# Designs tried in a protein design run: designed miniproteins, single chains, continued (3). Part 76

Each design is a single chain, and the fold is of that chain. pLDDT is the mean over its residues in the fold that is shown.

## One batch from the design tools (miniprotein)

Design m10638
Fold by ESMFold2-Fast:
Structure m10638 (fold): chain A 65 residues (1-65)
Amino acid sequence: AEAAKKAAIEKGKEYLKTKYHMSDEEIAIMEEMAKNLEKAEAERDSPEALGRWIVAKLAKGLLEA
């Protein structure tokens, strides 16, 4: 299941690259951010930490705009 999920995500990344002309580097950055968020979400010991991580992700986007 996990391997199949990763394969589906990889295919999604290829679709974004083909459809929207995103570079591998841009996709890698986005995926890294998503993985960090998923890690925080999986760890339910600190719901506030998850919230802060989401806010940090949004703030980073605004700062980079």
Scores: mean pLDDT 59

Design m10639
Fold by ESMFold2-Fast:
Structure m10639 (fold): chain A 76 residues (1-76)
Amino acid sequence: AMEATEQAIREVAKKLEQHTATMSDLNRLAKALVAAGLSQDEAVAIVQDMLTLYSKGASAEEVYEAALKKAREALA
């Protein structure tokens, strides 16, 4: 369900902002995106974009909104 995907993205975005995200958290998000209907390449691209935004000092909300937009576009 899209709601489960939105929650998975939000959780990882918050952990990135808190500097507590692990590789295991990123892998679980990628699997959740694939389960929602994205290809593996699309899921990995979204996770990589989240990491790039985090590295540039983006907030949890900014990372969440950017990832959610891309996930919705990929599922459309």
Scores: mean pLDDT 83

Design m10640
Fold by ESMFold2-Fast:
Structure m10640 (fold): chain A 80 residues (1-80)
Amino acid sequence: SEESELKKRLHELYLRALELRDKAEEKGDEELKKEADEIIKEIQKLADEMDFNNMPVEEAQKKLEEIEKRLKELEKKLEE
């Protein structure tokens, strides 16, 4: 189902956010680690809203795309 695919994709973003948090910690960049933690919280909030608030698929997709954008920006900052 579309919901199952979104949940799988959200879980993959969660794992990516954890990886970027660890990378920021290894670099000693407390600001980037904080950004990663904020993204992780946003992912957890979206997962809860999907599970408990019966969030429409279209709204979930838009929020997930915003999270993906934030993760890409964080990844770029960590590579520089």
Scores: mean pLDDT 83

Design m10641
Fold by ESMFold2-Fast:
Structure m10641 (fold): chain A 65 residues (1-65)
Amino acid sequence: DEFEKNPEKVIKELLEKLNSKDPKVVKEAIEELRSLPKEKLKPFLPLIEKELSGDIKKLVLGLLS
């Protein structure tokens, strides 16, 4: 499990995908994010808030609330 080996790297890669202009890449990143344990994602909320903006930020923060 790549997320267990290096969670920060996995989160950073997901954030790059979520900022993509390709809707397919964004959708795949959202589904990958949903597959991750919510409790393990909470420590990365400050990084998520820093790297995302607009509607995608609201969607991702909503998934983690």
Scores: mean pLDDT 77

Design m10642
Fold by ESMFold2-Fast:
Structure m10642 (fold): chain A 80 residues (1-80)
Amino acid sequence: PKVYVVLGKDGKILESKGAELVSKKGGIFTLKFEVGESVGEIIVKINEDGSYEVLPLGNAEVVKVEKEGENLKIEAEIKT
């Protein structure tokens, strides 16, 4: 199933489908996506210069990452 999250520059979740912020430490944010019985995680690192890194874990696969002004939109698929 497809999920998405829109993060502000501070890592705040502005919009999501299935996303939960489970951890925030400095510029590193851990997001959990739960759709039915399927669970996946994505680690997002937002650097001070506005650059970013996205690392999918478990059943999560990153489909698309887009910058929308200061916001970051991440689309992912959770494998069943």
Scores: mean pLDDT 78

Design m10643
Fold by ESMFold2-Fast:
Structure m10643 (fold): chain A 59 residues (1-59)
Amino acid sequence: SSDLQQAQQYFQQGKQALQQGNYQEALQYLRQSEEYVRRAGGEPSPEAVELKKQAEQGI
């Protein structure tokens, strides 16, 4: 679905922002990815949950 495609795009942007040390941007992208996953009827992966925690701790 388009929701899963958007979730994947935001997840990749969030990972890239984390690698660059842009924690606020990473958190925003990871939150958007999570929202699209849930709208598609899924749940965030353990990896996504962990990366979101890393972004929050980096702030």
Scores: mean pLDDT 86

Design m10644
Fold by ESMFold2-Fast:
Structure m10644 (fold): chain A 78 residues (1-78)
Amino acid sequence: SVTEADLAAAEAEALRLLAERPLSLSELVEEVSRRTGVPKRIAEAVVQALVNAGLVAYDEKTNLYSLTEAGRQLLAEL
């Protein structure tokens, strides 16, 4: 079962990865899953939740996900 702690770890890892550089969805999902142990479907759901929360932004021109200012502020508190 996926726990609340597993979801929080996946969220924190996604934000840390995006603080380094913008990533494609496949790269982000693979790295979050590899680093936290959550299934890829859960990593993808976490990325979508972060976009819906305004912590991550998707750029249709590059097909890359990037950290927003709100995401950077949240990451600094983790």
Scores: mean pLDDT 89

Design m10645
Fold by ESMFold2-Fast:
Structure m10645 (fold): chain A 71 residues (1-71)
Amino acid sequence: SAAEELYARAMELRDKGLQYEKEGDYEKALALFNEAKGLLEEALRIDPSPAYQALLEITQKKIAELQEKIA
C-alpha cells in the first residue's frame, strides 16, 4: 500500500540518519530524520497504524536529541 511504501522509505532515511549521527554529522542526520518524520506523518494520515505512530514518536524524540547536540 501507499502507507507501507512511505513507512519503508522512512525506515531507509532513519537508517541513513543513524549512520550520519555515528559519523558526527548531526546536521545531515537531523535533515534525514526530519524527512523521515514527514513521510511517517503522511503514512499515518493514510493508515492510522499504532506501529507508524510509535516510529513517529521515536523519530520526534531523536530530532529533539539531535537539535540539542547542534545547539
Scores: mean pLDDT 89

Design m10646
Fold by ESMFold2-Fast:
Structure m10646 (fold): chain A 92 residues (1-92)
Amino acid sequence: MEKEIEEEAKALLEHFKENMKLANKLEEFEKLIEEIAEKFGVSREEAEELIAKALLKLGAETRGNEEIIKYLDSKEINEVAEEIRKFLEELE
């Protein structure tokens, strides 16, 4: 399950980045990664992992996958998920 969740999160992040690139919003997304890295005092790579897990959790909430929601239930991931929601609202 842990390895499967990490692989799904990474795949989801890659797909999200491609969608941001196609929407010409990659620069705004790169800025979000930097802001999260600064806010949590982590590297850019660790910020991308937090974003990937937050994206997976948001998808799991939509599907009602309680096991994934519980596994990804952390203060950091929840805060990053809120930042992603705000980011997506600003794209509309």
Scores: mean pLDDT 80

Design m10647
Fold by ESMFold2-Fast:
Structure m10647 (fold): chain A 86 residues (1-86)
Amino acid sequence: DEEKEAEKIAKESVKDAKEGAELYKKYKDSTTPEGVAIAVGAALRGIGSVIQAGLTYKKTGSEEAKKGAEEGEKYLKEAGLNVKAL
């Protein structure tokens, strides 16, 4: 059932956006190459997950995917990453 899979992807995307946002917030001001790499990787992961949820909504009409994208955007915005996937 693709609808159930879309719901699962949406939930995983929210989790990845939240974890990415928190990790980015922690390391965004790092002066070490390792810290910079962690911050960039976290931002890309979080942004990618929110874009994926937004695209899932646009392709399937999944309300769960829309909510996942909106929640993910909120977590990223709180970390200073302004992304609009909807």
Scores: mean pLDDT 83

Design m10648
Fold by ESMFold2-Fast:
Parts: sequence; structure tokens; C-alpha cells
Structure m10648 (fold): chain A 104 residues (1-104)
Amino acid sequence: SKVEKALELFKKVLELLPEDSYFHLKAIRDYLKQLLEDYKAGKITPEQLKEGVLIALDSLASVANDEARKLLTELKKIVEEMSPEEIAEFVEGFIKAADEYLKK
């Protein structure tokens, strides 16, 4: 699925992130967690959730190395093609993967 491919690309990005990006990744994760909570509470639309994801990916790309930035570019293209339902599933998986990375 698009969600599975996007999450595998994101996991590869996490493996390529330098240690000095820890705080930046944490801030992005916290942002998306709040956005998902707002979505589940009916405070924002699926389209607003998707826009937030694209902003988060652009923010992560700004601190990424060239290898991670190429993967983020591919990931962004997949996210842009996702349905509203796929975006919500992707955000849940993104938060889970980021949480597991940040615990190490």
C-alpha cells in the first residue's frame, strides 16, 4: 500500500538522521501527534491533516543530509497522492516509528 511504502521510506530516513536532529524530530513528532488528536476530535479536516504532514516533511528535510533528503522527496510525492484515510493511517505509523526511534 501507499501507507506501507511511505512508512518504510520514513524508517530509512530515521536511520540516516544525525544525532543533532533529535530535538527537531521530537518537535515534528509532537506537532503531528497534536494534529492527529485534533483530527480525531473533529477539530480539523483530513485535508488540513495532509497539509500538516507535508509541512512536517519539509521541516524534517531542512535538517536532513542529502541521502535522507532524497528519501523525504520520494516520501512527499507518495503522501501528496494519499487519500484522507491513508493520511490518518500514515500519521499514526509515523508517530509510532518516531517514538521507537526517540526511545533509543
Scores: mean pLDDT 86

Design m10649
Fold by ESMFold2-Fast:
Structure m10649 (fold): chain A 78 residues (1-78)
Amino acid sequence: SLTEEERKKIQERIDFINEIAEELSKKYGLPLEDAREVVNLLEVDEQKARDYLLSLGLTEEQAKEAIEFAKKKIEERK
């Protein structure tokens, strides 16, 4: 059992990570791999996601905007 739920959760996670990561990559000039890492971190610790963005050379303003954008996309996913 749980196979359908597992597939749905995996697919939802892949879809939201890829969608948000692609947008972050395009808007902020991030490597796609780094953008995916930001989205993964955002689900567990928003501050770690911010620190990661800053380590990639984004400004504090860009990091805040990127996090707000990603959070909005996560909420819309529902």
Scores: mean pLDDT 79

Design m10650
Fold by ESMFold2-Fast:
Structure m10650 (fold): chain A 82 residues (1-82)
Amino acid sequence: SDSRLQEVLAKALARSPLVDVSARSEDEVGRFGLPRLIRDIMTGEIRTREEAIAELERLLAQATDELTKEALRELIRALETL
């Protein structure tokens, strides 16, 4: 359910340096793409685990910054536990 997706994402974000990624990343994915995707999941615009993982994997393919890539990998791992 959406609540489980949002709960797992919130826990993963608490453990991930996501604030550092959005503030320190020179990568457009880290600065804009990842924060936008998180908003879409937390607002319920993305409602399924499968959709969320697919979008994170698309961002990972576009990311060039190692900090951004690691944050994306951590979020994908967390969501795969659903």
Scores: mean pLDDT 75

Design m10651
Fold by ESMFold2-Fast:
Structure m10651 (fold): chain A 123 residues (1-123)
Amino acid sequence: DVQDSPLDQELQEYIDKIKNGEYVDEKELRDLVERALQAALQSAQARGLVPTERTREAARRAAERLIEWARENNNPHLALMGELLLSRVDEHPLAVLGLLTRLALLTEETELATELARFQAEE
C-alpha cells in the first residue's frame, strides 16, 4: 500500500537481479513472494474487498500470461513466481491480482499491467 515500502523495494531489487542475470536464491524468492502475497491479502481484507468470479478469472489469466512471458524470455525465477501465485488464485484472488499487477509493472510488461489495473479499478 505504501509506494516506498521495504517490501516493494525488495521486490524491485529481486526483479532487477533477475533481469540482469544475477544469482537469486529460490528459497528467498519463494519467501519474498509469500510475504508480498500476505501483505496484499491484509490490505484487501482491511478494505473489505470481496472477490468476484471476474476477479478470479482476471487473476488466473494474469498469472498464466506472466508465466508464459517469463518462459518465452528465459526467466525461470519470474516463471516460478507466477506459478506460485497461480496456485493461490482460488484462495486469495484479490491479493494475487494485486501482486501480479505489481510484478507486471516491474517487468515492464505495460500492456498486461494496464489491463490488470483496469480490472482491479472496476472491482
Scores: mean pLDDT 72

Design m10652
Fold by ESMFold2-Fast:
Parts: C-alpha cells; sequence; structure tokens
Structure m10652 (fold): chain A 82 residues (1-82)
C-alpha cells in the first residue's frame, strides 16, 4: 500500500487531493507535498496524515482509500498533464 502510493507523481497526488477534498490546484499541490512527507514517516496513520495536512482523520482516510483504489488512473492522468 504505502510503497504503491509513494510511486505516484506529485501531480497524481495533487489530482487525488483535488478530487477527494475539493481543493484548488495550488492548495492541492501544497497538500500533495505534505502527503508525501507524511507517508515517508516510519508509522504513518490516518491521524498523523490528517495532522500534517491540516485535515480531518475522516478526510485522510477517504484520501488514502481513493489513492489505493485509483492509483493507476491517477498516474495515467498525471502523465497526460505532463
Amino acid sequence: MREEILSLSGTALALAVQEVLGADEATARNLAGRLRIALLEPNPTPASIARILGISPAAASRLLRHLAEHREELQRRAEELA
């Protein structure tokens, strides 16, 4: 799970943030960077990710599920935007 999500580009992470949280592009890019940092922690939890991103634990759980379920589509879309 974590390794698969970490293989996503910053653009793919930003797309997921926009879709799940309804963030604008600039906010999504900022949160995508924080999300990558959160996922690199030794024991990342929805609560720790929520704290680092400044979102609710429920939103963090939705974001992680969306990344897991749509990983290939998000990366493909990110490559189309590059």
Scores: mean pLDDT 78

Design m10653
Fold by ESMFold2-Fast:
Structure m10653 (fold): chain A 74 residues (1-74)
Amino acid sequence: MLTPEERRALLVEGAIRVAKAVYEKLDKEGITDVDEIHTRVAEAVRGMIARLEEAFERGEDPEKVLDEYLKELV
């Protein structure tokens, strides 16, 4: 089971990975509006945090849950 420190580290890593994935997707779509980019990044990060916290509660593999969430960011 992950320690509180390991959970925090994974949430931070997940936020960075999600933000990067969203930025790269929006860039490919030609979206250059900073406010729209920030809104979509913030929403995706919040969704990731909720999914990972649920995974921690259920004893699911949080790295697998994060990978599945990243695939959903289409």
Scores: mean pLDDT 82

Design m10654
Fold by ESMFold2-Fast:
Structure m10654 (fold): chain A 74 residues (1-74)
Amino acid sequence: SPEEKLKEKIMEVWIEEIGKVDPEAAKKAREAYEKGDYEEAERIILNALGRLSDEQRDAVLASIQEKVKELKAE
């Protein structure tokens, strides 16, 4: 469905942006997502965000928010 495709694109944005600051966490999140373990993928991403500095976390979240807004505008 269009909603499922949007969710996949949103998850890919999260994994890609996390990959710029924590490549190992991004790889593990992608592996979990590809196996259909969405809860584990989210857990890995949230834990990766928690390991970042406040400045780096804010930058990553701002980039994700902008890219997700662009996806939702389609």
Scores: mean pLDDT 84

Design m10655
Fold by ESMFold2-Fast:
Structure m10655 (fold): chain A 74 residues (1-74)
Amino acid sequence: MEEVKKELEELVPLLSDPDVETRLEAARKIGEIAKKYGKEVVLPIAGEALAKATSDPDPEVQQAALKALKAIGE
């Protein structure tokens, strides 16, 4: 559990990285964690950053962030 929280804390700043591929990979990884661990684990750590990423200038990053939020159940 704590290892997953640490991974989320490391992925969250990558959602704001200047590199599009880095942001896309971070959003996808958070989405996979959300599918496995759910809302209670992911939402308090990554929820705000994912919500911001749904407005990302890259359409694939937007879609990945939206998919991650839906996996959380938001």
Scores: mean pLDDT 81

Design m10656
Fold by ESMFold2-Fast:
Structure m10656 (fold): chain A 68 residues (1-68)
Amino acid sequence: SDEDLQAAVRAVAAEVRRMIAAGVPLEEVKAHARRQMEAVARRFGLSPEEARLLVGLAEAEVERLYAE
């Protein structure tokens, strides 16, 4: 469901925040976020376009959090 998708996305976001707090380098956090969001896209049967948007948004959010 859309609610389950949102929950999965929030779980990845929480993991990203923990990695940044633990001092994991930006490149590694971005790579992890990309892999996790690709897995989420596969799990929920997202189209290639939707998957690209989800991954792009995740990478942008990692960069934003790291710049703060």
Scores: mean pLDDT 86

Design m10657
Fold by ESMFold2-Fast:
Structure m10657 (fold): chain A 68 residues (1-68)
Amino acid sequence: SKEDAYNAFKGFSKEQIRQLIAKNFEIEIKESDSVEEIKEKVLKAREEHNSKTKDETIEGVMEYLKSL
């Protein structure tokens, strides 16, 4: 959820959050990437890695990132 994302990323800047997402999903995030583009990369990485990350978790992270 967005609240779970807030608790996970509390005290981190938008750039630091992007870097954490890039590291955790093993994706490349560019400064020019929109939240929608980041979400697409995360969903693709989830499928490629058979990650059990829930849709609600990904959506919550993206909503939190968009709010920054």
Scores: mean pLDDT 74

Design m10658
Fold by ESMFold2-Fast:
Structure m10658 (fold): chain A 64 residues (1-64)
Amino acid sequence: SAAEEAARIDRLAREGRGAEARALAEQILKDGGVEHLRAVLEAAKLNGHSAAASVLGDVLREHE
């Protein structure tokens, strides 16, 4: 789910695993497109996953 993906990205980023967090965000974009990446970003914002929101927002901006 979008919320579960957002939580995973947040955890990786907070553990100092920023490269893995970014790779997961890029994989979400490849598998589900921009619409799904936006859904994961909105889930991150809704659930207060600030580290995930930063990573997801950066990936989204780079591919728009």
Scores: mean pLDDT 87

Design m10659
Fold by ESMFold2-Fast:
Structure m10659 (fold): chain A 91 residues (1-91)
Amino acid sequence: SEDEKIREVIKKAIEILKKLGFLTDEQVEELEKMIEEDLDKAREEMIKLLRQAILWVIGQAIRYMLEDPEMAKKYTEIAKELGDLLDQLKA
């Protein structure tokens, strides 16, 4: 179902954002509760978070371009993955 796909996309986004240190354990719990109680609100909040995270990750890629090209490449790949998740949530 569409709702199941949206839940899976949000959960995958949470996993990536947590690994990046963009979300605390408390924020993860709040988002997981929001998925169960109000999926539309969880979707809107995740769209906002992904936009912020993409900008931050792009900033990291730019910063590392001159100092560490391999790290810049990793951040660029993360930005692409987050962008794909954002597109899936925007439908």
Scores: mean pLDDT 87

Design m10660
Fold by ESMFold2-Fast:
Structure m10660 (fold): chain A 66 residues (1-66)
Amino acid sequence: SPLDQQEEEIRLQMLREYDKRVAEIEKETAAKGNDQDYRDIQLKKESDEIARRYRERLEEARRRAA
């Protein structure tokens, strides 16, 4: 269905955004002398933020389909 295609597109876009942010965090971590505590904190924050945005976009797509 169009909704199934839209949900898949949202999923793939969120995965791409997460991968880009992970790469940024890795570069920032290296610039900070490989601060693993910084890395772990930033990855957790980004994981939580991506999960939130993914849920919001799915809910919006479903509302428009209703």
Scores: mean pLDDT 84

Design m10661
Fold by ESMFold2-Fast:
Structure m10661 (fold): chain A 96 residues (1-96)
Amino acid sequence: SKAEALAIAEELGRLILRLSPEQQAHLEAVLQAEGDRIAAWYAAHPDASVEEVRARLEEATARVLAAIADLPPEVRAAVARYYELFTAAAEAQLRA
């Protein structure tokens, strides 16, 4: 739901604000770079199947979590939850 998505985004935001400025900048850079990779891949594959999109998002999640392995476990868990929402939303959109 939209309310659930907003609640997860708000939780992640609150956790990020507790990080040092350097940790915040690192996380932002990692998320932006992976977001750009996903967007570029999808633009190049407009007829991608639900399974292909899922595989790409799973790979993206693994790369992000590896890149932020030094951040607190609560932040890593919140980031994983956020990517789970993106995957679910993408699957729902593709099946519509």
Scores: mean pLDDT 81

Design m10662
Fold by ESMFold2-Fast:
Structure m10662 (fold): chain A 83 residues (1-83)
Amino acid sequence: MSPEFDFDLPVGADPAEVMRPVWEALDEEQRRAVRRAAEALGIDPYTVAWLVRQAGSLDRTLEFVAEALRRDGSDITPEDLRS
């Protein structure tokens, strides 16, 4: 298993179409957190939804996103993404 922060989406797949069921399973607060994480990373929210699926937890996904942002020089925390 790869130790790196990686999305591993199928080649040629539309992230919105692949992650639609994951996105639809999230409540309004969870979708807000995913949108904030996606905006902070400059990526599609469905790609962040892929991380939620991979991690099995929104909280763990927000920790991964915060770590990635800190590697890029940001001081963001998982709580900032949830707010």
Scores: mean pLDDT 69

Design m10663
Fold by ESMFold2-Fast:
Structure m10663 (fold): chain A 71 residues (1-71)
Amino acid sequence: MMQLSDLKPLLTPEQVAALRAALDADGRLSLARLGRVLNELGLSTETKLALLNMLDTDDDGYISAAELDQL
């Protein structure tokens, strides 16, 4: 599995802030919504796949603000 520190350079602080702003009412970001936000930020398919592979560590299909903070 990838380490969080290995993926830190993939996103700028501004891009991480955009993902946090996209959290739903429960404070979570679904994988579908994550993919949409990353596409709007102009990230490559390679970068999106790497992020999806590491960020869904809870295997619940959602990313929390705390998980994004590790980026």
Scores: mean pLDDT 67

Design m10664
Fold by ESMFold2-Fast:
Structure m10664 (fold): chain A 100 residues (1-100)
Amino acid sequence: MSRRQMMFQTLDRDIQPIVDDILQRITQRNVPISQDRNDFMSTVADIQGISVDQFIDMIRQISRRSTQSNGVTDPGMIRQTIAYGFRYMQNRGLQQQQRR
C-alpha cells in the first residue's frame, strides 16, 4: 500500500469516530446538513459547543497527528491531509442524511 494511502487510512480511522458522534447529535436534533461548507462548519461547532475556529483547529490537530505518525513533514502534504479531513467529514454527513 502506498505511503499516501496509509496516511489517509490513518486519518479516516482517527476522524471517523468524531464525525460519527457529531452526525448522530445533528440527527437527534433534526438539523439538516448544509451543502455550504461554512454553514455546515457553523452547525457542527454549535452542536459541539465550541467556536468555528476551535473546530477548525481540532481537525488540524487530528490531521497533523496523522501526518506525524506516518513521518510526513512536508507542509504541502500536511495541508492536503487537513483539506481531506474536512472534505471527508462533509461527505460523510451528506451520505448519512441520504440514508434516512
Scores: mean pLDDT 62

Design m10665
Fold by ESMFold2-Fast:
Structure m10665 (fold): chain A 108 residues (1-108)
Amino acid sequence: DREALRKAIRESAILLTASGILVAGGMASKDPAVAEAELLAGARLVEEAARILKRISTDPRAIEEAEKAIEHARRGEEYARAGDYEKAREELLKGIEYASRAMDIIEA
């Protein structure tokens, strides 16, 4: 169903955009508690977007990229909880990139 695919891609794109904003906000924050909370929220949105893409896709390549996005989101969450915000950022940006690749495969 093309309409279901279009809706899932749109929802995932919104989640990834929000994640990018939260990652940027976390890195710009002067309050460590705010930085951690925003990076953790960003990680959750990447994981949610990737799970939507994995659920709607039948393409093994898109599923693989979505699984990589989930892995990087989880590592980003671990680094954020450990107070390593730079590594958290690096992992979350990779998560966004892999989820975006999954969307591109599904749209092709």
Scores: mean pLDDT 90

Design m10666
Fold by ESMFold2-Fast:
Structure m10666 (fold): chain A 64 residues (1-64)
Amino acid sequence: TDELIAQAIELGEQGDLDGAADLLFEAAKESDDPSVIRVLGVALRNGELSAAGLRAYLEARKAA
């Protein structure tokens, strides 16, 4: 899950928002909390979330 989110951040930083969202949807399938990750994927695809915002989510998730 965290590895897929990290790869999604890299694609988002390159401007591949669709590829980044697809990786987040795959991460959601592996997660016990898929709802939040799916919402982040939709927001990223729509340009409502930045790669920096996704990185902040990953850091918070690692700290939990």
Scores: mean pLDDT 77

Design m10667
Fold by ESMFold2-Fast:
Structure m10667 (fold): chain A 65 residues (1-65)
Amino acid sequence: MDRVREILAEHGGEKTLARLDEPGGTLEGRVAEALYQLRPSAAEIEELARRLGLSEETLAALRRA
């Protein structure tokens, strides 16, 4: 969890961390929503997901939007 927050803070700052702390949904869902809020390119999404250690299925979902 801390590593996820650290990586998201580097790329989205406080606003992105606020999305991660929102109630409801799954943790993976909140991480995906936070990444989407960063409005990164597909390449940036792939790099962030690799750094976060997300599953291949979650990576595929993020790439497909």
Scores: mean pLDDT 59

Design m10668
Fold by ESMFold2-Fast:
Structure m10668 (fold): chain A 62 residues (1-62)
Amino acid sequence: MSPGIKLLQTMAAYEGYTLSFEPGAEQELSKLSDINPFSVYTYLYKNANNIIVSGNQILIKA
């Protein structure tokens, strides 16, 4: 798993959330985070409809 994805999961855990990914989303985000960690945030902002929050669980869909 790329450093950017690990950082994102760690930050979510610090806020009391469990962050998970669908396989396609993890692959795309890993590719982006290897280029620039900031691009992960840009991807999430543009693809907000792919982010599902349920209680303390966050799922990022492909």
Scores: mean pLDDT 71

Design m10669
Fold by ESMFold2-Fast:
Parts: sequence; C-alpha cells; structure tokens
Structure m10669 (fold): chain A 79 residues (1-79)
Amino acid sequence: AMEKIKKKADEIGQEARDRLLKAGMSQDLADDIADGIKTLVIKTAKEALKQGKSVEEALKKGEEVGKQALDAALKEIQG
C-alpha cells in the first residue's frame, strides 16, 4: 500500500518539477517545490488510509491535492 503511494507521489513530483522548470523556475526552487508537493501527496494519502479509505481512494485524494498545489505554485510564479 505505502509503496504504491510513494511511487505515485514520485511520479507527481517529477511531473511537477518538469512543469515548474518549463515555467522558468530555477532547478533548486523547482526541486524544493516538487519535493514539497510529493510530501503533501504522501501525507494526504496516509490520512485517507487512517480514515479507512481504500488505497485507490487514498491515491486519488493525494493526486487531487498534489495537482492543486502545483497549480497554485505555477500561478504564483506567473503573477
């Protein structure tokens, strides 16, 4: 269960890093924000599992929160 969540968080983090870099963010800042998004995805999925949700539901919730965090970061750097 946790291995699948970590793998999904890694995928989301890598996508976030790539998108932030394409938006003109420095590599160091893009890495920091992507790692933060990855951590948020894992935390959200863990909380969902604690509430008795399935692994599939936990992954979906984590993905949703990760996407929202990435969208917010992109909006801030673009004005």
Scores: mean pLDDT 81

Design m10670
Fold by ESMFold2-Fast:
Structure m10670 (fold): chain A 71 residues (1-71)
Amino acid sequence: LDSSLQAAKEAYEEAKARYEELKAELERNRDLPIAAELQAEYDKAKEEYDHEKEALDGLLESKKKLLEQQS
């Protein structure tokens, strides 16, 4: 894979894992005082996840065009 695509894939998977982990932790601690702090971390993780997903999608589209040229 292209190094940029590989890096974007890794960043996306990491952001997704963090987002899902924080979502589960927030669900477990919903009724506890720490829920407010976890909500803030969850919101940040979601923003990072959305950004990395968009970057990955753009690179995948670029790679598709490159592969069509090399076929």
Scores: mean pLDDT 78

Design m10671
Fold by ESMFold2-Fast:
Structure m10671 (fold): chain A 81 residues (1-81)
Amino acid sequence: MQQAEQLYQQAIEAVRAGDGRLAGDLMVQAMQLSPQDSELHEKTLKEISEITKDDPRAGDFAAYYTSLALRRIGDELDEEL
């Protein structure tokens, strides 16, 4: 829990610095460490959206993060989606 929470905090600060890709990588790493913490994941995504709602970088983060998450699910579950 604590390590995943730290990664989520780093993702938020990366977004504030304008680095959506780093934020995406950190979000995926946090989810990997604690896949059962969907509430914390959703809370962090909402906070990032509030920070970047008027910034097109928010779209880059969302697309990149979703791409990484989908690829990971595909590799692990072999199309159990």
Scores: mean pLDDT 69

Design m10672
Fold by ESMFold2-Fast:
Structure m10672 (fold): chain A 82 residues (1-82)
Amino acid sequence: SMEKIKEAREKFEEAIEELEKYNPEAGKKIREAFEKGLEEALKTLGEVTKEFLKNSKTEENRKAADAAIRAAGHIRLIKELE
């Protein structure tokens, strides 16, 4: 459904904006990966999520990890709907 793809893209953008609030550099890397394709974006999201979780003692890293996990979920949904 085109409507579901549009909704997933909007939610992805919201999640990346939240991520950039806590870690602008990670957000930039994910946006660059997204320009290369959905697979590259998912790989980059997995890598940055893993790094945030290694340092999960800070609230910023926990919130960044949550945003990255949500962004990855929205990309997976876009891939399933294409």
Scores: mean pLDDT 83

Design m10673
Fold by ESMFold2-Fast:
Structure m10673 (fold): chain A 94 residues (1-94)
Amino acid sequence: MPIPVIDYSGLSDSELVSAFFDLAALAQKQIDELIKQGKLEEAIEKLEETIRQLERMLAYAKENNAPQSVIDLLEEAIEAYRRKLEELKEKLEK
């Protein structure tokens, strides 16, 4: 299933955090399933889609002066997913 594109316009801080957790849970489930099936290239693509969505959330949060705690949450999540992406790319190259 594709990662949904979310319209962030008009979302409250709590709604943005809720959207983040929903996206993260869905993406993690799909990525873990692809890894279990040995579909590393597809898992990498799904992880890149997830990072792109999180970067869009971060841009929206910064533009709308969200609390620093929300910005930190999104930045930490993006960094964690980027580290996982690097690990999967290393596995694909072996």
Scores: mean pLDDT 79

